# Designed miniproteins, single chains, continued (2), part 97

Each design is a single chain, and the fold is of that chain. pLDDT is the mean over its residues in the fold that is shown.

## One batch from the design tools (miniprotein)

Design m7359
Fold by ESMFold2-Fast:
Order: sequence, then structure tokens, then C-alpha cells
Structure m7359 (fold): chain A 98 residues (1-98)
Amino acid sequence: MQKKKEEEERKKLIEEYKKMAKTLLPTFEKAIENAEKAGLDVEEIAKFMIEEGEKAKELLKKKAEEYRESDPELAKALEEVIKTIEEVIEKAKEILEK
């Protein structure tokens, strides 16, 4: 039971990370567009995304390093999420540089 549950959780986790890597940047861009249309403070949203993104990036980098030898596929999925988080941080920084 334990081993089967771990394998199912692993596959679900890899799929979730792949989905995050594909959707994180478009979701952020859509959130900024919607916030601008609603008259909300896009700079505050950008600042929040930079702070949370940096924290998430640090945590995911540690996990990717831990999995590199034991589960290279999971490590690679984590590295794709990290790359997308870095793209979100760069877009958020562009908003603050106005």
C-alpha cells in the first residue's frame, strides 16, 4: 500500500508541476490585465508576486537538488517551475520600473 500510494502521489506531483510551469506566467499576466481593468493597484500585486516568488524559488531549488539523484524526472519538473517563477518575477519587476 505505502509504495503504491507514493508512486501515485509522485505521478500526481509531476503532473501538477508541469501544469504550474505552463500556467503560472499566463495566469499572472491575466491577473495583472484584470487588475488594471478593475482599477486595482498592480504595483502592490507585482511586489507581492516578487516576494512570494523568491520564497517559492528558494524552497523548490532545495527540493530539486534533493531529487536530482533519486528522481531526475521530478527534479526536472521542479526546475521548469523555478524557471517560470523567475519569468513571473522579471515581469513583476518590469511593472515596478515604470
Scores: mean pLDDT 81

Design m7360
Fold by ESMFold2-Fast:
Structure m7360 (fold): chain A 70 residues (1-70)
Amino acid sequence: MIRIGIMSRDSQSNRRMPSPQDRRDMFQRQGQDGMRRSQSYNYGMRRDMMNRDSNGRQRQSQVSSHVRRD
């Protein structure tokens, strides 16, 4: 039953896994709040401003798509 898990780990999953996870831990502790605020402030402000009339979140897809695509 657990064979499948062991095989996955043996395949090098452990090699890459700690990298992205460790990164998240560091970001979460120090940058998460700051980054979230900074990013949310910029994105939230634009999104909320443009989508204020619509619904706010529903139009997020459009705003995000337009900005990113643009």
Scores: mean pLDDT 46

Design m7361
Fold by ESMFold2-Fast:
Structure m7361 (fold): chain A 79 residues (1-79)
Amino acid sequence: LSPEELVRIAEQAVRDAKESLEKAKKAYENGDKRTASIYTVAAMLHATAAAYYYDLAGRPEEAQRVIDEARKLVKEIEK
């Protein structure tokens, strides 16, 4: 895989993480804490995949930022 392909994979994983976080937020707002927890786990898995591919592409700062932002957003959803 080229660095450009690795970045594209990472960017898709970031989008998947954001989608999971939105689903988690909706579930939490509806009082469905179990579904919210499932989607926060899914979001962290996607964020971890994105970070892994950014690291492989030689972008460790983007990798770290993705993980930090995902952790922050998960905590904000759960209050």
Scores: mean pLDDT 85

Design m7362
Fold by ESMFold2-Fast:
Structure m7362 (fold): chain A 96 residues (1-96)
Amino acid sequence: DVEKYRSLIRHVLTQEQYEAILAQDKDGDGILGPDGLKAFRNLAPKEIFLLFDPDADDEIGPMEEFMIRRVQQDLKLPKITGHVDKSTLDFLVYGT
């Protein structure tokens, strides 16, 4: 059940944590690089960041990209990018 899965992980980030994570997106593309992923790892609950970076190495390789696409599809997110992007973070903060 998609809504049950969504209800388990939406609103897990505060607005302050969201802003701190996005401040590390220095090129403004809405996709987290290593500094953004490190901020995400430090601020998000461990169980949440491991859905996107299971190796906790602050890098997204081809396997992590595949797994992130599956998480984004299961959550019915509007964009399926295979990266921790602004749309994914918006869901973790706002649930939408």
Scores: mean pLDDT 72

Design m7363
Fold by ESMFold2-Fast:
Parts: structure tokens; sequence; C-alpha cells
Structure m7363 (fold): chain A 75 residues (1-75)
């Protein structure tokens, strides 16, 4: 599998996590929406850079870790 294909799979995973966090926030009203919003901005930037072929795998996984951290703190 190519580096780009691995990053696209990672994007699908973090997008799914973000969607789950947004749904939970809407249902409970108890999640930190500012952290969810920051995670969304990082996901959108990562998606754009991966699609443009301008992101290293190392940079991508650092962003994935930060998104996961923000979503965990939002809970």
Amino acid sequence: MSERERMLEGLERIIALLEQAIELAEKTGRLNMELIEKARELVLEAKRRVEEGKMSEEEFYRIVAEVERLLQEAL
C-alpha cells in the first residue's frame, strides 16, 4: 500500500471519530465544543495536504495523535 493510501485510511478513521464526537456533543450538550472545533480544523487541513501530496507520513501521524488527544479531552 502506498504512503498516500495509508494516510487516506488514517483520515477516514479520524473523520469517523470526529463525527462520533460531534454527534455525542449534540446529544449530551456536555462536550467541549472548542476542542472539537480545533480537531475539525486539523482534520480538514490534513485532508487538504494529503490530497495535494504535500504531507509526510510523520507529519500526518503527529496530526492524527493531536486530533485524538483533543477529542479525548473534549469528553
Scores: mean pLDDT 79

Design m7364
Fold by ESMFold2-Fast:
Structure m7364 (fold): chain A 92 residues (1-92)
Amino acid sequence: SLAELSEEEFKKLLEEAKKELDAEIERMKKEGASPELLEMMELVKEGVENLEKFVEYARKVHELHIKKNYNPEYLEEAKKKREEELAILEKL
């Protein structure tokens, strides 16, 4: 399952597939493949490139979600406030 692959492993597979498609297209051009077959292969390559763009988009959405809902500055301020509250309690 593609869902079982890490993001890094998935990107590597897409990059390898794109390189293999580029090599196959160049081979087919040298062998005089029909324009229709070449167009079909270019569409397959566009499909792989769109999957790469989707993975990058999903990563950006994830980063924005973390920044919005898990702001590191808020966590640091919360930690400081907790340390101040504990210091007050120790003096009581």
Scores: mean pLDDT 71

Design m7365
Fold by ESMFold2-Fast:
Formats: C-alpha cells, sequence, structure tokens
Structure m7365 (fold): chain A 72 residues (1-72)
C-alpha cells in the first residue's frame, strides 16, 4: 500500500542520511564521489554526502556542481 511504501522510504532515507554523515566525517567529498563512480555506494548516498558538504562549504562551486549533476 501507499502508506507502507511511504514508511519504508522514510526508513531508507534516514539510513541513507546516517551513512552519508559517517562518510562525510571519514573522507573528503571527492573520495566519496569516486566510491559512487566505482559502484561502491548508491547515488542517494552520494547525494546525501554532497548535501552535507554543501552545508559545511556553502560557497563551494565544486560541491554545488557535483550535486546538480547527481540530481539530474
Amino acid sequence: SSAELEELLKKRRELGKEIADKLFKAMPVLETVGLYERGEITREEAIEVLKKALEEYPDSELVRSLLKKLLE
């Protein structure tokens, strides 16, 4: 049902944010993008890491450009 799907997607998003927080703290954002390009992490996990990087470095054109590409 729609309600069950919405609940599962909420749990999936929270897990993705938790993984992204750990990745952001553990390594540079470019290394995380490299993991995505090699298929080691999901697109959603890479997007969440880039969002965290943009919150920390809001003036970073590199982070902004990478995030825009992954969101298209």
Scores: mean pLDDT 76

Design m7366
Fold by ESMFold2-Fast:
Structure m7366 (fold): chain A 80 residues (1-80)
Amino acid sequence: MEEIIRRLLEFQREGLERSRAATTEEELEALRREAEEELIRLAEELTGERIESAEEANRAITEILAENLELVKKVREELL
């Protein structure tokens, strides 16, 4: 759980930086697609369930993060 949350927060941070560095719509779309695939993978690891869509992944991740707010807060502080 903690390791997957840490990876998720690191991925979100790096994704934001990569999005700001992207200079074309094609680059942004490629990053968005990669982000969707990784979100689905992380959601499956967090839930132990098969996830078929980015919307489903976002819902599952949001729910788990909300249930583990103290752990999320700790990991965010460690990541700075």
Scores: mean pLDDT 75

Design m7367
Fold by ESMFold2-Fast:
Structure m7367 (fold): chain A 87 residues (1-87)
Amino acid sequence: SAENEARLARAEAGLATLRALYAEHRADLSPEQAAQVEAALAELERLLGEMRAHIDDDARVAALLTRMERLMLETLQLIYRASAAAR
């Protein structure tokens, strides 16, 4: 559906932004924090693949987007806190 395609596009854009921020702030992260971000990015890629595989399942796409947005926000907050601490 157009709604699910919009949700997929939103998820893809959010993940792309998060990857760019991780690349920019990688030096500000401890090895442990970097490992946490990399694990989160791997899980987001898996969830995005699941969303694509089930694009016609409205309930599943909505649930996957919610889960991805929560993980993206948590990961973004970790990157921002690490960047602030490095200054």
Scores: mean pLDDT 89

Design m7368
Fold by ESMFold2-Fast:
Structure m7368 (fold): chain A 78 residues (1-78)
Amino acid sequence: SVANCNLVKAYINLGRYGEARRVVFQLLCEDPSNENAKHLGALIEIAEGFEPDPTTKEKLLSHPKWGKLAEQLIASLP
């Protein structure tokens, strides 16, 4: 849901990655094909400081919904 996606974004912004992952896990348990949950999982890893693979990076940055957040998080990588 939109509310769960916004909740994950809030947890990422607060640095609460464990809580963000729990919400993503719950969404994937409800629907394993949930592309929003998969994208959010990748964004959590980037927020934790992990460089995404080139294909994932391109897909996230070009995404109409997730592109701005992906750009912000990637720009903040060490």
Scores: mean pLDDT 80

Design m7369
Fold by ESMFold2-Fast:
Structure m7369 (fold): chain A 74 residues (1-74)
Amino acid sequence: MSEKERLIAAMEEILRAAREAGAPAEVIERIEALLAEMRASDDLTRVQDLFAEAMGLIAEEVPQLRDFVLELPR
């Protein structure tokens, strides 16, 4: 897979895990918005920045997924 496809796949997995963990609707909406922007961007640096922003959001707003986020393969 391309790097962009790999990051999008990882984000989709994180979004699924956040929904399963019962994350607040506001947090889910913010992650979905970031994922949509990642899909729309052809700039790999932008995609990487958006991914990092989503990781920070999950670590702060969904503490039950903190270990999951830290264990994600790069």
Scores: mean pLDDT 76

Design m7370
Fold by ESMFold2-Fast:
Structure m7370 (fold): chain A 83 residues (1-83)
Amino acid sequence: SSMQELQQISQQSVELIRKYVEKHMSPEVARKNVEEAERTLQELVDRDDREGMSRWLKTLSDYLKDKDPVTSKQLQQLSDQIS
């Protein structure tokens, strides 16, 4: 199912974001960023918006490419899976 694939990509993306923000941000700021990412990704899943999720992940990957190249590459790979 397309929705099941998007749900799986959403869950993997949230875990990558959680690891990044917990490493670089205070616990309160990290929690807020994870909650916002979870909301955005869940809205994209609920809409079956594959293109929107791919673009969102690509944008975040580009933002992180110099800050955390490993996380950036992993987000890019998830974006490419649903492109």
Scores: mean pLDDT 89

Design m7371
Fold by ESMFold2-Fast:
Structure m7371 (fold): chain A 100 residues (1-100)
Amino acid sequence: SEVETLAGGLIEALEQLKAWARRENRDEVVELLDKGIAKFRELKEKGASLDEIYETLKQMFEELKKIDPEAYERFKELLKILSKTVSDEAKKRLEEIINE
């Protein structure tokens, strides 16, 4: 499903960012990413709407921007990569979140 593809891609992007954050000893970023990964797994398992996934992503993206601007820029680049592998509709929504 589109929800499974998008949520799965987001989880993979967050796991990649978390690996970087752990190597750089960015504990606050690691904690935020762990919460985000857990939330996207929950949303995927319960068959949540695409809107719930986008709202969760937007909230996490804004929190990341406030706590660590470098982690935010890295996540932005990972979302750009993800946008190339999803539907045109999902790509548009991801680009809107990235450009806010």
Scores: mean pLDDT 87

Design m7372
Fold by ESMFold2-Fast:
Structure m7372 (fold): chain A 95 residues (1-95)
Amino acid sequence: SLLEEADELYEKLKDAPEEKKREAVRELLTRALEELFGRADGRRHLLALLALAVEEGTATEELRAELEARLTPAELAELIALGRELVAELEAAEK
C-alpha cells in the first residue's frame, strides 16, 4: 500500500533535514504516478498530461513548440482527451 509506504517514510524522516524530506517525497510521488498510470502506459499517460497542460496554457512555450512539431493535430487532440479522462478518474477516486 502506498499509504503504508508514506507512513513508514514519515517515521524514518520526521527528524531529517528538509532537503532529504523533499527528495524522498519526490521519489514517492514518482512511484505513485507509475503505479497509478501503469508501467506499460506510463509514457502515454505522461504525454497525455503534458498535452493537456499545453491546451490549458500551463506548459512552457518550449514544450508547446516541441509537441506541435512532433504531433499531428489529431494525435494532440487524442492525447488531450486522454489527459482530461485521467484527471476525471483521479478526481472520482478521491470521493
Scores: mean pLDDT 68

Design m7373
Fold by ESMFold2-Fast:
Structure m7373 (fold): chain A 99 residues (1-99)
Amino acid sequence: GTATITLAGPTASGTATVTATGSTVTVTATVNGVSNPTVHVAVVDAATGELVGAGTGSGSGTATAVATGVPAGGTYGVGVSVFGEDGTVVASGSATLTA
């Protein structure tokens, strides 16, 4: 499945696109307000809150993080935290994904 996350925070904003293919969840975040964002992604089972996958990615304006081993056919909460160069969270968002 696919989902879109709105990223909002005190110093940055943007959007992230979430795509599930097989057991892989790919998150591509486009971030305004920070030049070299690092994104952290957590994928949790929506019913239990169990962490089923996580990933980290960095880039210039756009960063991609990949979580593997996510079981197909579930409903998941996908949380995205965007970190600035100083390691402070500058934006975050979440969405529900049906894989």
Scores: mean pLDDT 80

Design m7374
Fold by ESMFold2-Fast:
Structure m7374 (fold): chain A 62 residues (1-62)
Amino acid sequence: DLLERALRAAHSHGHPGIGAQRLLEALRGLSHEEQLRILDELRPHVDPRVVETARAVIEQQS
């Protein structure tokens, strides 16, 4: 399950920057639209700093 893997990645190491990096790795190969959709699904379950850091990186690639 992609969402389950993304959740696990986001919670790794307890540091927002590392969590965001691991989350982006788990989302590798998805379209920007799909990556943003998964981030929105994760928002209630993970540190907002992780989601916002990952979102900023994805948006920079647009």
Scores: mean pLDDT 76

Design m7375
Fold by ESMFold2-Fast:
Structure m7375 (fold): chain A 100 residues (1-100)
Amino acid sequence: DLEKKVQIIRDNIAKNSTGLPELNELFTQLAEARLLGSKSEELVELLEKMRELLEKEGASPEVLELLDLAIEKVKEGDYENALVLAGAALSRFAKEKGLE
C-alpha cells in the first residue's frame, strides 16, 4: 500500500510537469529508509528536508502541520503514522498546486 501510494504521488508529479521531482524523491527515500530499518534520526532528517522544500514552494500551514506531526510520530516510534502523515501532506500540497 505505501509503495503504491508513493508511486501514485510520483506519477502525478511527473504527469503535471511542474518542478517537484525532489519532493517525490525525498518521500521515496523516507519510505525506503523505514523499510531498511533506518534510525529515527534519518527519518526526521528526511521529513525536515521535505518540510523545508514544501515551505519554499509555498505550502499551506495545514501541509506544514502534517509534516510537523509526522516528525513527532517518528520521535514517538510510530513510523507507520509518520509515513501516512507525510503522504497526506504531499497529497494535500499536490492538490493545492493543481498537481492532482
Scores: mean pLDDT 73

Design m7376
Fold by ESMFold2-Fast:
Structure m7376 (fold): chain A 68 residues (1-68)
Amino acid sequence: TPQQQLEQLRQRLLELTRQLLKGVRDGSPRVGELARQLQDARDELARTASPEERQRAFREVDRLIREG
């Protein structure tokens, strides 16, 4: 369903964010690729999700970044 697709996309966004944060801490050469994949996932969510769903997902990403 569209709701299941949105949930999968949200989970992918959060997982990519966690991987990017870890990569930055560890000095990983994959940081650039992870940042690109994260941006691609954000763009896909923006096209697919309602404004409310998008705001919730972006707030979760921002929280992960703040928590480190």
Scores: mean pLDDT 80

Design m7377
Fold by ESMFold2-Fast:
Structure m7377 (fold): chain A 88 residues (1-88)
Amino acid sequence: GFVKASPEEIRKAVEEAEKELIEALKEEGREHLIPKVREAAEKVEKLLIERGLLPSKDAVTEIGEMILAVMNGESPEEALKRMEERLK
């Protein structure tokens, strides 16, 4: 499920997820996608702060999956809904 979280806790979790994705892209030689990761991470962070929520388990990994979904054309709201259904 999800737990209530402060904006500071949400920012920290999103920053950790963004860092892991950027490191993976550098290893794959896909540094040109880093701006898209940052844009998607900003959108995910804004939505999670508006909701005041974080995933209760594996938050960094789950946020990373939301960022990837947004990069691939999902809305942040669609990515969150899909994750809520998976984490029930």
Scores: mean pLDDT 84

Design m7378
Fold by ESMFold2-Fast:
Structure m7378 (fold): chain A 108 residues (1-108)
Amino acid sequence: SELVEKIEAAIKALVSEEALAKVTEEDVERVYKLLKYYLKDSDLSDEELKAIARGIAALVVELKDKSLEEKKKALEEFLKAAGLEKYKEPILKAFESYYDIEFPGELF
């Protein structure tokens, strides 16, 4: 997918190799389930949703010492770089759910 390539390029531009190495498959799966719920009416494939989930998880690791507002700003920059601005609202909802520990680890 061309979109997956754009997402991976955006991750490389915004996230250090050290932060990326700390992202676990469990972190990606948790974010992916939230994205699948909030983006259920989107045209995004499962592979595209997983790529977005990896980007969000990586940004949270990269910005661990930053405020929630700085993390949200970085997420918006990531979405712009990846060409995902049209999905900004549902992705921000997924991110806020992920960040606030109120995670349904379920598909809802």
Scores: mean pLDDT 81

Design m7379
Fold by ESMFold2-Fast:
Order: sequence, then structure tokens, then C-alpha cells
Structure m7379 (fold): chain A 81 residues (1-81)
Amino acid sequence: MSDSGTDMMTRQMISLGQQGVSGSDDTAQRIVDQMGGMAQGSMSVSGMSIDQVVRAFDRTGDAVPQLRDGIQSVRDQVVSS
């Protein structure tokens, strides 16, 4: 499909998020921080747009609602960068 980068990023973030929800709040925060690093790397290395990254975060928050607040925080940080 025309937006394969966003789909791949969303799947990777959901996988990380599901690992985070099985752990403590510290584990969840570490996973959310890894998502932020992945987003910045994808923007700088793969040329993903901020819009694509925001869509990936939004989809991940819907799939992993236990991490939604942390995901929103990192999303806002990436958009502000």
C-alpha cells in the first residue's frame, strides 16, 4: 500500500508497547522512550514525515491504551523537535 513506512513503524511500536504493558511503570517508560528514538531515527534515516510518525503513535495508543499517556507525551516531544 502507499504508506508502508507508517504501517511498519506502527507494527514495531505496537510490538514494543505490548512488551511494555507486561512490565512495571519503569519498563513502560523505557519502551515509550524507545518509541521516541525509533520515530526520530525513521524521520532522519528513512525520511518519514512528522504526519506519518504522528499517525503511527496514534495507532499505537489505540492498540496499547495502557501506554496512551506516555505515547502522547513522546508524540508531542517528537512534533516539537
Scores: mean pLDDT 77

Design m7380
Fold by ESMFold2-Fast:
Structure m7380 (fold): chain A 100 residues (1-100)
Amino acid sequence: SMARREKLEKFYKERKEEVKKLIKELLKEEGIEITPEIEKQIEKVADGIARVLVLKEAIENNDEESAEEYRQKLAEETGATPEDEQIRRAAKQIEELFKK
């Protein structure tokens, strides 16, 4: 449904921005200057992480239509189609990394 799609799109955007902020903070703590080129790489990494997180959300909500859409986008970016268990495992590791 459109309402379900809107919620997942919002979740994706919020996770992406959260991940971008966390990566920038970690790089600054290591004394790494955030140049425009590094900003582009952060954007790509944050996008990939947010796609994994939103795919996990769609899987957990039994939203197969949205899950297939996010799987396709992830496959287009990575050249791989991971199993749902691999997505859940990766999302859990990502969440643990950013919880502290």
Scores: mean pLDDT 78

Design m7381
Fold by ESMFold2-Fast:
Formats: structure tokens, sequence, C-alpha cells
Structure m7381 (fold): chain A 63 residues (1-63)
């Protein structure tokens, strides 16, 4: 499983028609984290998440 590095909170907010502050992205560690490769997810505010290969991303939207 690979996470798209270009997904942002603002894109998810636009899809659901909500404010970006109502969008939360979490990492699901249901797969064992490996040292072989990570994907960096950059938020619109400039913050970043390092996602291990094999991890799933959880999205929470408050509507």
Amino acid sequence: LYLPSTITKSQIAKIYGVDVSQVKLDIDYSSAPQMIGTTTLTYTDGSTLNVPRGASLKTTVTV
C-alpha cells in the first residue's frame, strides 16, 4: 500500500465541502513499519507527516 505524497488537508476539505480545520489525517499502523522507505505528506500549513511504507492513512472529516 502506497500513500500519495500530494494529498493535502485542503484537497480533502474541498472534496467534502468543509473547512480545512475540520479535516484530520492520521497514520494507521496496521502494517508493520519498515525502515525501507517513507513517504512525506505535506499539509497546507507546511507541517509534514512521515509515512512508513505499508501504512494506511486515515481521514476524519467533521461535517
Scores: mean pLDDT 50

Design m7382
Fold by ESMFold2-Fast:
Structure m7382 (fold): chain A 55 residues (1-55)
Amino acid sequence: DQAVQQAVQREEDNIKNNVDAYLAKIEEAAANSTPEHQAGLEEGKEALRKRHEKL
């Protein structure tokens, strides 16, 4: 019971941490890209952010 709830919470935390890490990589790539590529990366980051908000 409690162990199952802790396992579910841990999995949710792992998913959240992975999304945050991926967002950080997109931000780093955007900072090092050309203006055209930066626009595409910002669009991708915004889409991922909206998905993360629904988790």
Scores: mean pLDDT 69

Design m7383
Fold by ESMFold2-Fast:
Structure m7383 (fold): chain A 86 residues (1-86)
Amino acid sequence: DDVESWKVFLEALTGENSEKVRELIKKLLIEKYGATEEQAEEFIDQLRITGVATGETAPLHVRFSYDFKPPKSVEELLKNLEELLK
């Protein structure tokens, strides 16, 4: 459920553990998706801005081109993040 995935993701980014969650997402983007550190930071900032502007129904939108292939959805991102934590 994309709506539920967005809700969990936004809560994680705005809660007490937001900095730790941000670092884990950055690590996932670098290790799994081949992003540079700068690309990962920009992706997280774009995702946060999109979530705030459009709420829980927002699809995973990025406003710039990447040299890496980003996750298809917030659900995919959360699934791969959960696998990284093992």
Scores: mean pLDDT 60

Design m7384
Fold by ESMFold2-Fast:
Structure m7384 (fold): chain A 70 residues (1-70)
Amino acid sequence: MVEEEIKRLREVAERSKDLPVDEQKREIIRETLKGVQRINDEVDDPDERNRLVQQVAEEARKLLEEVEKR
């Protein structure tokens, strides 16, 4: 699950790299929110849910930092 969400975030970042910085950031944020929503919908255990959300948020943060360096 989380590995698929991280892969989707990386694919979105790569796919949107030719867009302006603001647009690329928006695409990454949009995909992050979708990933968090899927985890919230599919994972009933709160502790597991929080752990997976944190992993997705960490990857999104790294990608957004890379975009800021453009």
Scores: mean pLDDT 83

Design m7385
Fold by ESMFold2-Fast:
Structure m7385 (fold): chain A 90 residues (1-90)
Amino acid sequence: MEEEAIKLGEEYLKTKDEKLLLEALRAGADTMLAVASSEETRKALEELVKELPNFKSVKEVMEMMLEKVIELTGDRTYEEEARKIIEEFA
């Protein structure tokens, strides 16, 4: 549900436990790989999963996810607003 993303972000802001958010993102990426309907989507998610354990912060992970979304959709309309949200986690 759309509220899940808000709840996860609010939990991170409250606890500042970046490890928990990274673990949740990794689990989500693994699940998305299993249900990916297109080869392009699967490849992009595989790249994301490979980079998860090497990130230093949640901000880096969120920036990577934004880049993958733009790559998959070709839509940059929401890029500026998304970057503002990412900065709030810094």
Scores: mean pLDDT 53

Design m7386
Fold by ESMFold2-Fast:
Structure m7386 (fold): chain A 85 residues (1-85)
Amino acid sequence: SDTLEKYETQLKALQNRLPPTLKAQIKIESPYISSTTEADVVLETALALNITALEEELRLPLVPDSSIVNSYNSAVSLYLSLKAL
């Protein structure tokens, strides 16, 4: 869907902003999801908030690299969950 393509584009743009050393630390985990009529709305809201938080972390000079990697991995996990619905 257009929404999934939007988030994929945003995640790729954020990945390109990461230092090469942090790119090597990116992990992707598949979360457990129950199929419900509200799951897509909840996941999309969580994904949008995680992307916004990661953009803020990349703007701030004092955020640890481990926090940035964890935020990115969480956003990717939520994106994959939304895509699986």
Scores: mean pLDDT 68

Design m7387
Fold by ESMFold2-Fast:
Structure m7387 (fold): chain A 72 residues (1-72)
Amino acid sequence: AELSDEERARLRAAFQAFDTDGDGRIPVWLAVPLLEQMGLHLSAAQREEVLALGVDGFVDFDTLEAFVERHR
């Protein structure tokens, strides 16, 4: 199921706070603490999945949003 407008806005705000360069990407190692701050309890396997989303050590917003939609 897609995120609500409120859930998407909250994820975007958290992402933008970590995206200090404004390039639309964050370091992949920041994605887990970002999701945990949003109230997601990640299993060890889900943490490994998040880290595997990284391309060249970074993850974009759309990829992270899709992960959240899968694991709500």
Scores: mean pLDDT 78

Design m7388
Fold by ESMFold2-Fast:
Structure m7388 (fold): chain A 99 residues (1-99)
Amino acid sequence: MIEEIKKLLVEDPEKGVEKIIELLKDPDPQVRKDALEIARIIALKGTEEQVKKLLPAVVEALKDPDEEVREAAKETLEAIYEKFPELAKEPLKEAEKKL
């Protein structure tokens, strides 16, 4: 699954990002964690447009019932903040208030 998403991101970046957003809503917390790991890679190496599409789903993952998913979401937002500070500034501050 992860390898198929990585391939999709290379061949069709728009569909790859949409698939990650879909997986962030998966009932399996391990699948959501894997999706956040790929989202973190996109935050560091992807385009601003890809990050903008991922941002709302990553912010929602901060409220996830699974603690490890919430930690992965925080790490992903930190990566977004470092590369695109204006995009992540307010979501990161809201996450800090809820933690």
Scores: mean pLDDT 75

Design m7389
Fold by ESMFold2-Fast:
Structure m7389 (fold): chain A 81 residues (1-81)
Amino acid sequence: DKVAEKVLEDIKESSGPETLKFLEEIKDKSPIEQLVLFLQYVKQLSKEELLEELDKLIEGLEKAGDKEMAELLRKLKELIE
């Protein structure tokens, strides 16, 4: 997914060496799966907490009209569920 790939690129450019090493270790995964693993790694959220935060973000993004990001987060949620 092009949106997921762009988000990963933005994350990589803003990330420190340890985070970049983690992303390099999971580079064989799909971009969406890499984003899920990155969120779990950085935020240390439980699966339940992550799903709840994703639901809130999806609703907020839809209300703001950011359809592409909302769709990306829905795909992330489906992968986690």
Scores: mean pLDDT 71

Design m7390
Fold by ESMFold2-Fast:
Structure m7390 (fold): chain A 101 residues (1-101)
Amino acid sequence: MKEKKEKEYEEKMKELEAELEELGVDEAVRERARRNFEAALKVRELLEEGKDEEAIKLALETGEPNALAEVVKHFKGEVSEELRAAIEAARAALRAFQAEV
C-alpha cells in the first residue's frame, strides 16, 4: 500500500502543476502551492498512522489552509481536552486564512 500512496502523490502533484500552468499562475505561486499540497498530504499520512500530535503540530507549523482542514475534518469525534485545544487552534488558523481571501 505504501508504494501505491507514493505513486498517487506524484500523480496528484502532476495534476496540480498542470492545472496551475493552464490557469497561467506565476511560478512563485505554483511553488507555494506545491509545498502546501505536500504539507497537506503529510498531515493526512500522520493522521492515518494515528500520530495525532505530530499531524496537528505540522499543520500549525506550515499554517497551510488545506493541512489545517485535514486536521479539522479528522477530529469530528470525541477527543482529549489537550487535543481539543490544539484542534481549536487549527480551526482559528484556518478561519484567519479564509478571512484574508
Scores: mean pLDDT 67

Design m7391
Fold by ESMFold2-Fast:
Structure m7391 (fold): chain A 93 residues (1-93)
Amino acid sequence: MKAVITVHPSGHITIFADSEEIGEEAKKILIEKFKIPEDKIEVIIMDPEEAIKIYIEKAKGELSYAESIEEAIRKALEGYAENPLQIHAGVVY
C-alpha cells in the first residue's frame, strides 16, 4: 500500500503516504488536476495501513481502492460530493 488520500467533512484533505515522493505526487495531482487549494492539503509520511487503522476505521470512514493515485483521489472526492458528512478515503496499493 503506497498512499491513502482522505477527504474530511470539513473539506480538508490528508494524504498518508509511505514516502515523501508519493505524498508530493498526490499533493501535486490534487492541486494541478483537481484544483484543490494548497492550504486544504496536509501530507503525513507514515505506513498507510496503520493510518487506516488509527484514523479512518475508528471514524467509520468509507474506503475505496484504486490502482493509481489519480483514481484514488477521484474516488475519495466523489464520495465526499455524495456524502460530505463522512470521511472518504481513496487507497492506492
Scores: mean pLDDT 85

Design m7392
Fold by ESMFold2-Fast:
Structure m7392 (fold): chain A 79 residues (1-79)
Amino acid sequence: AASIEQLKAEAQEIKDLLPALKEGDAEAFLQIVKLISPSLAEKIEELPEDKRKALAANPEVQEKIEKLAEAVLDALNVD
């Protein structure tokens, strides 16, 4: 099982990848999804590159990922 420190590190890595995601970087998107759900990342990796790029460039997807990373970090920073 992942430690709290590992989950914090993974959520922070997602936040660090957000600028690249906002530039439409499909690899940054795949890396973020891999941190959230390795099985979902594997399915996304099977998609054509054009569809992966469209997901990475979607503003609603980007905002939801940002909010998820922030919510996880906030929850894990509770004493």
Scores: mean pLDDT 76

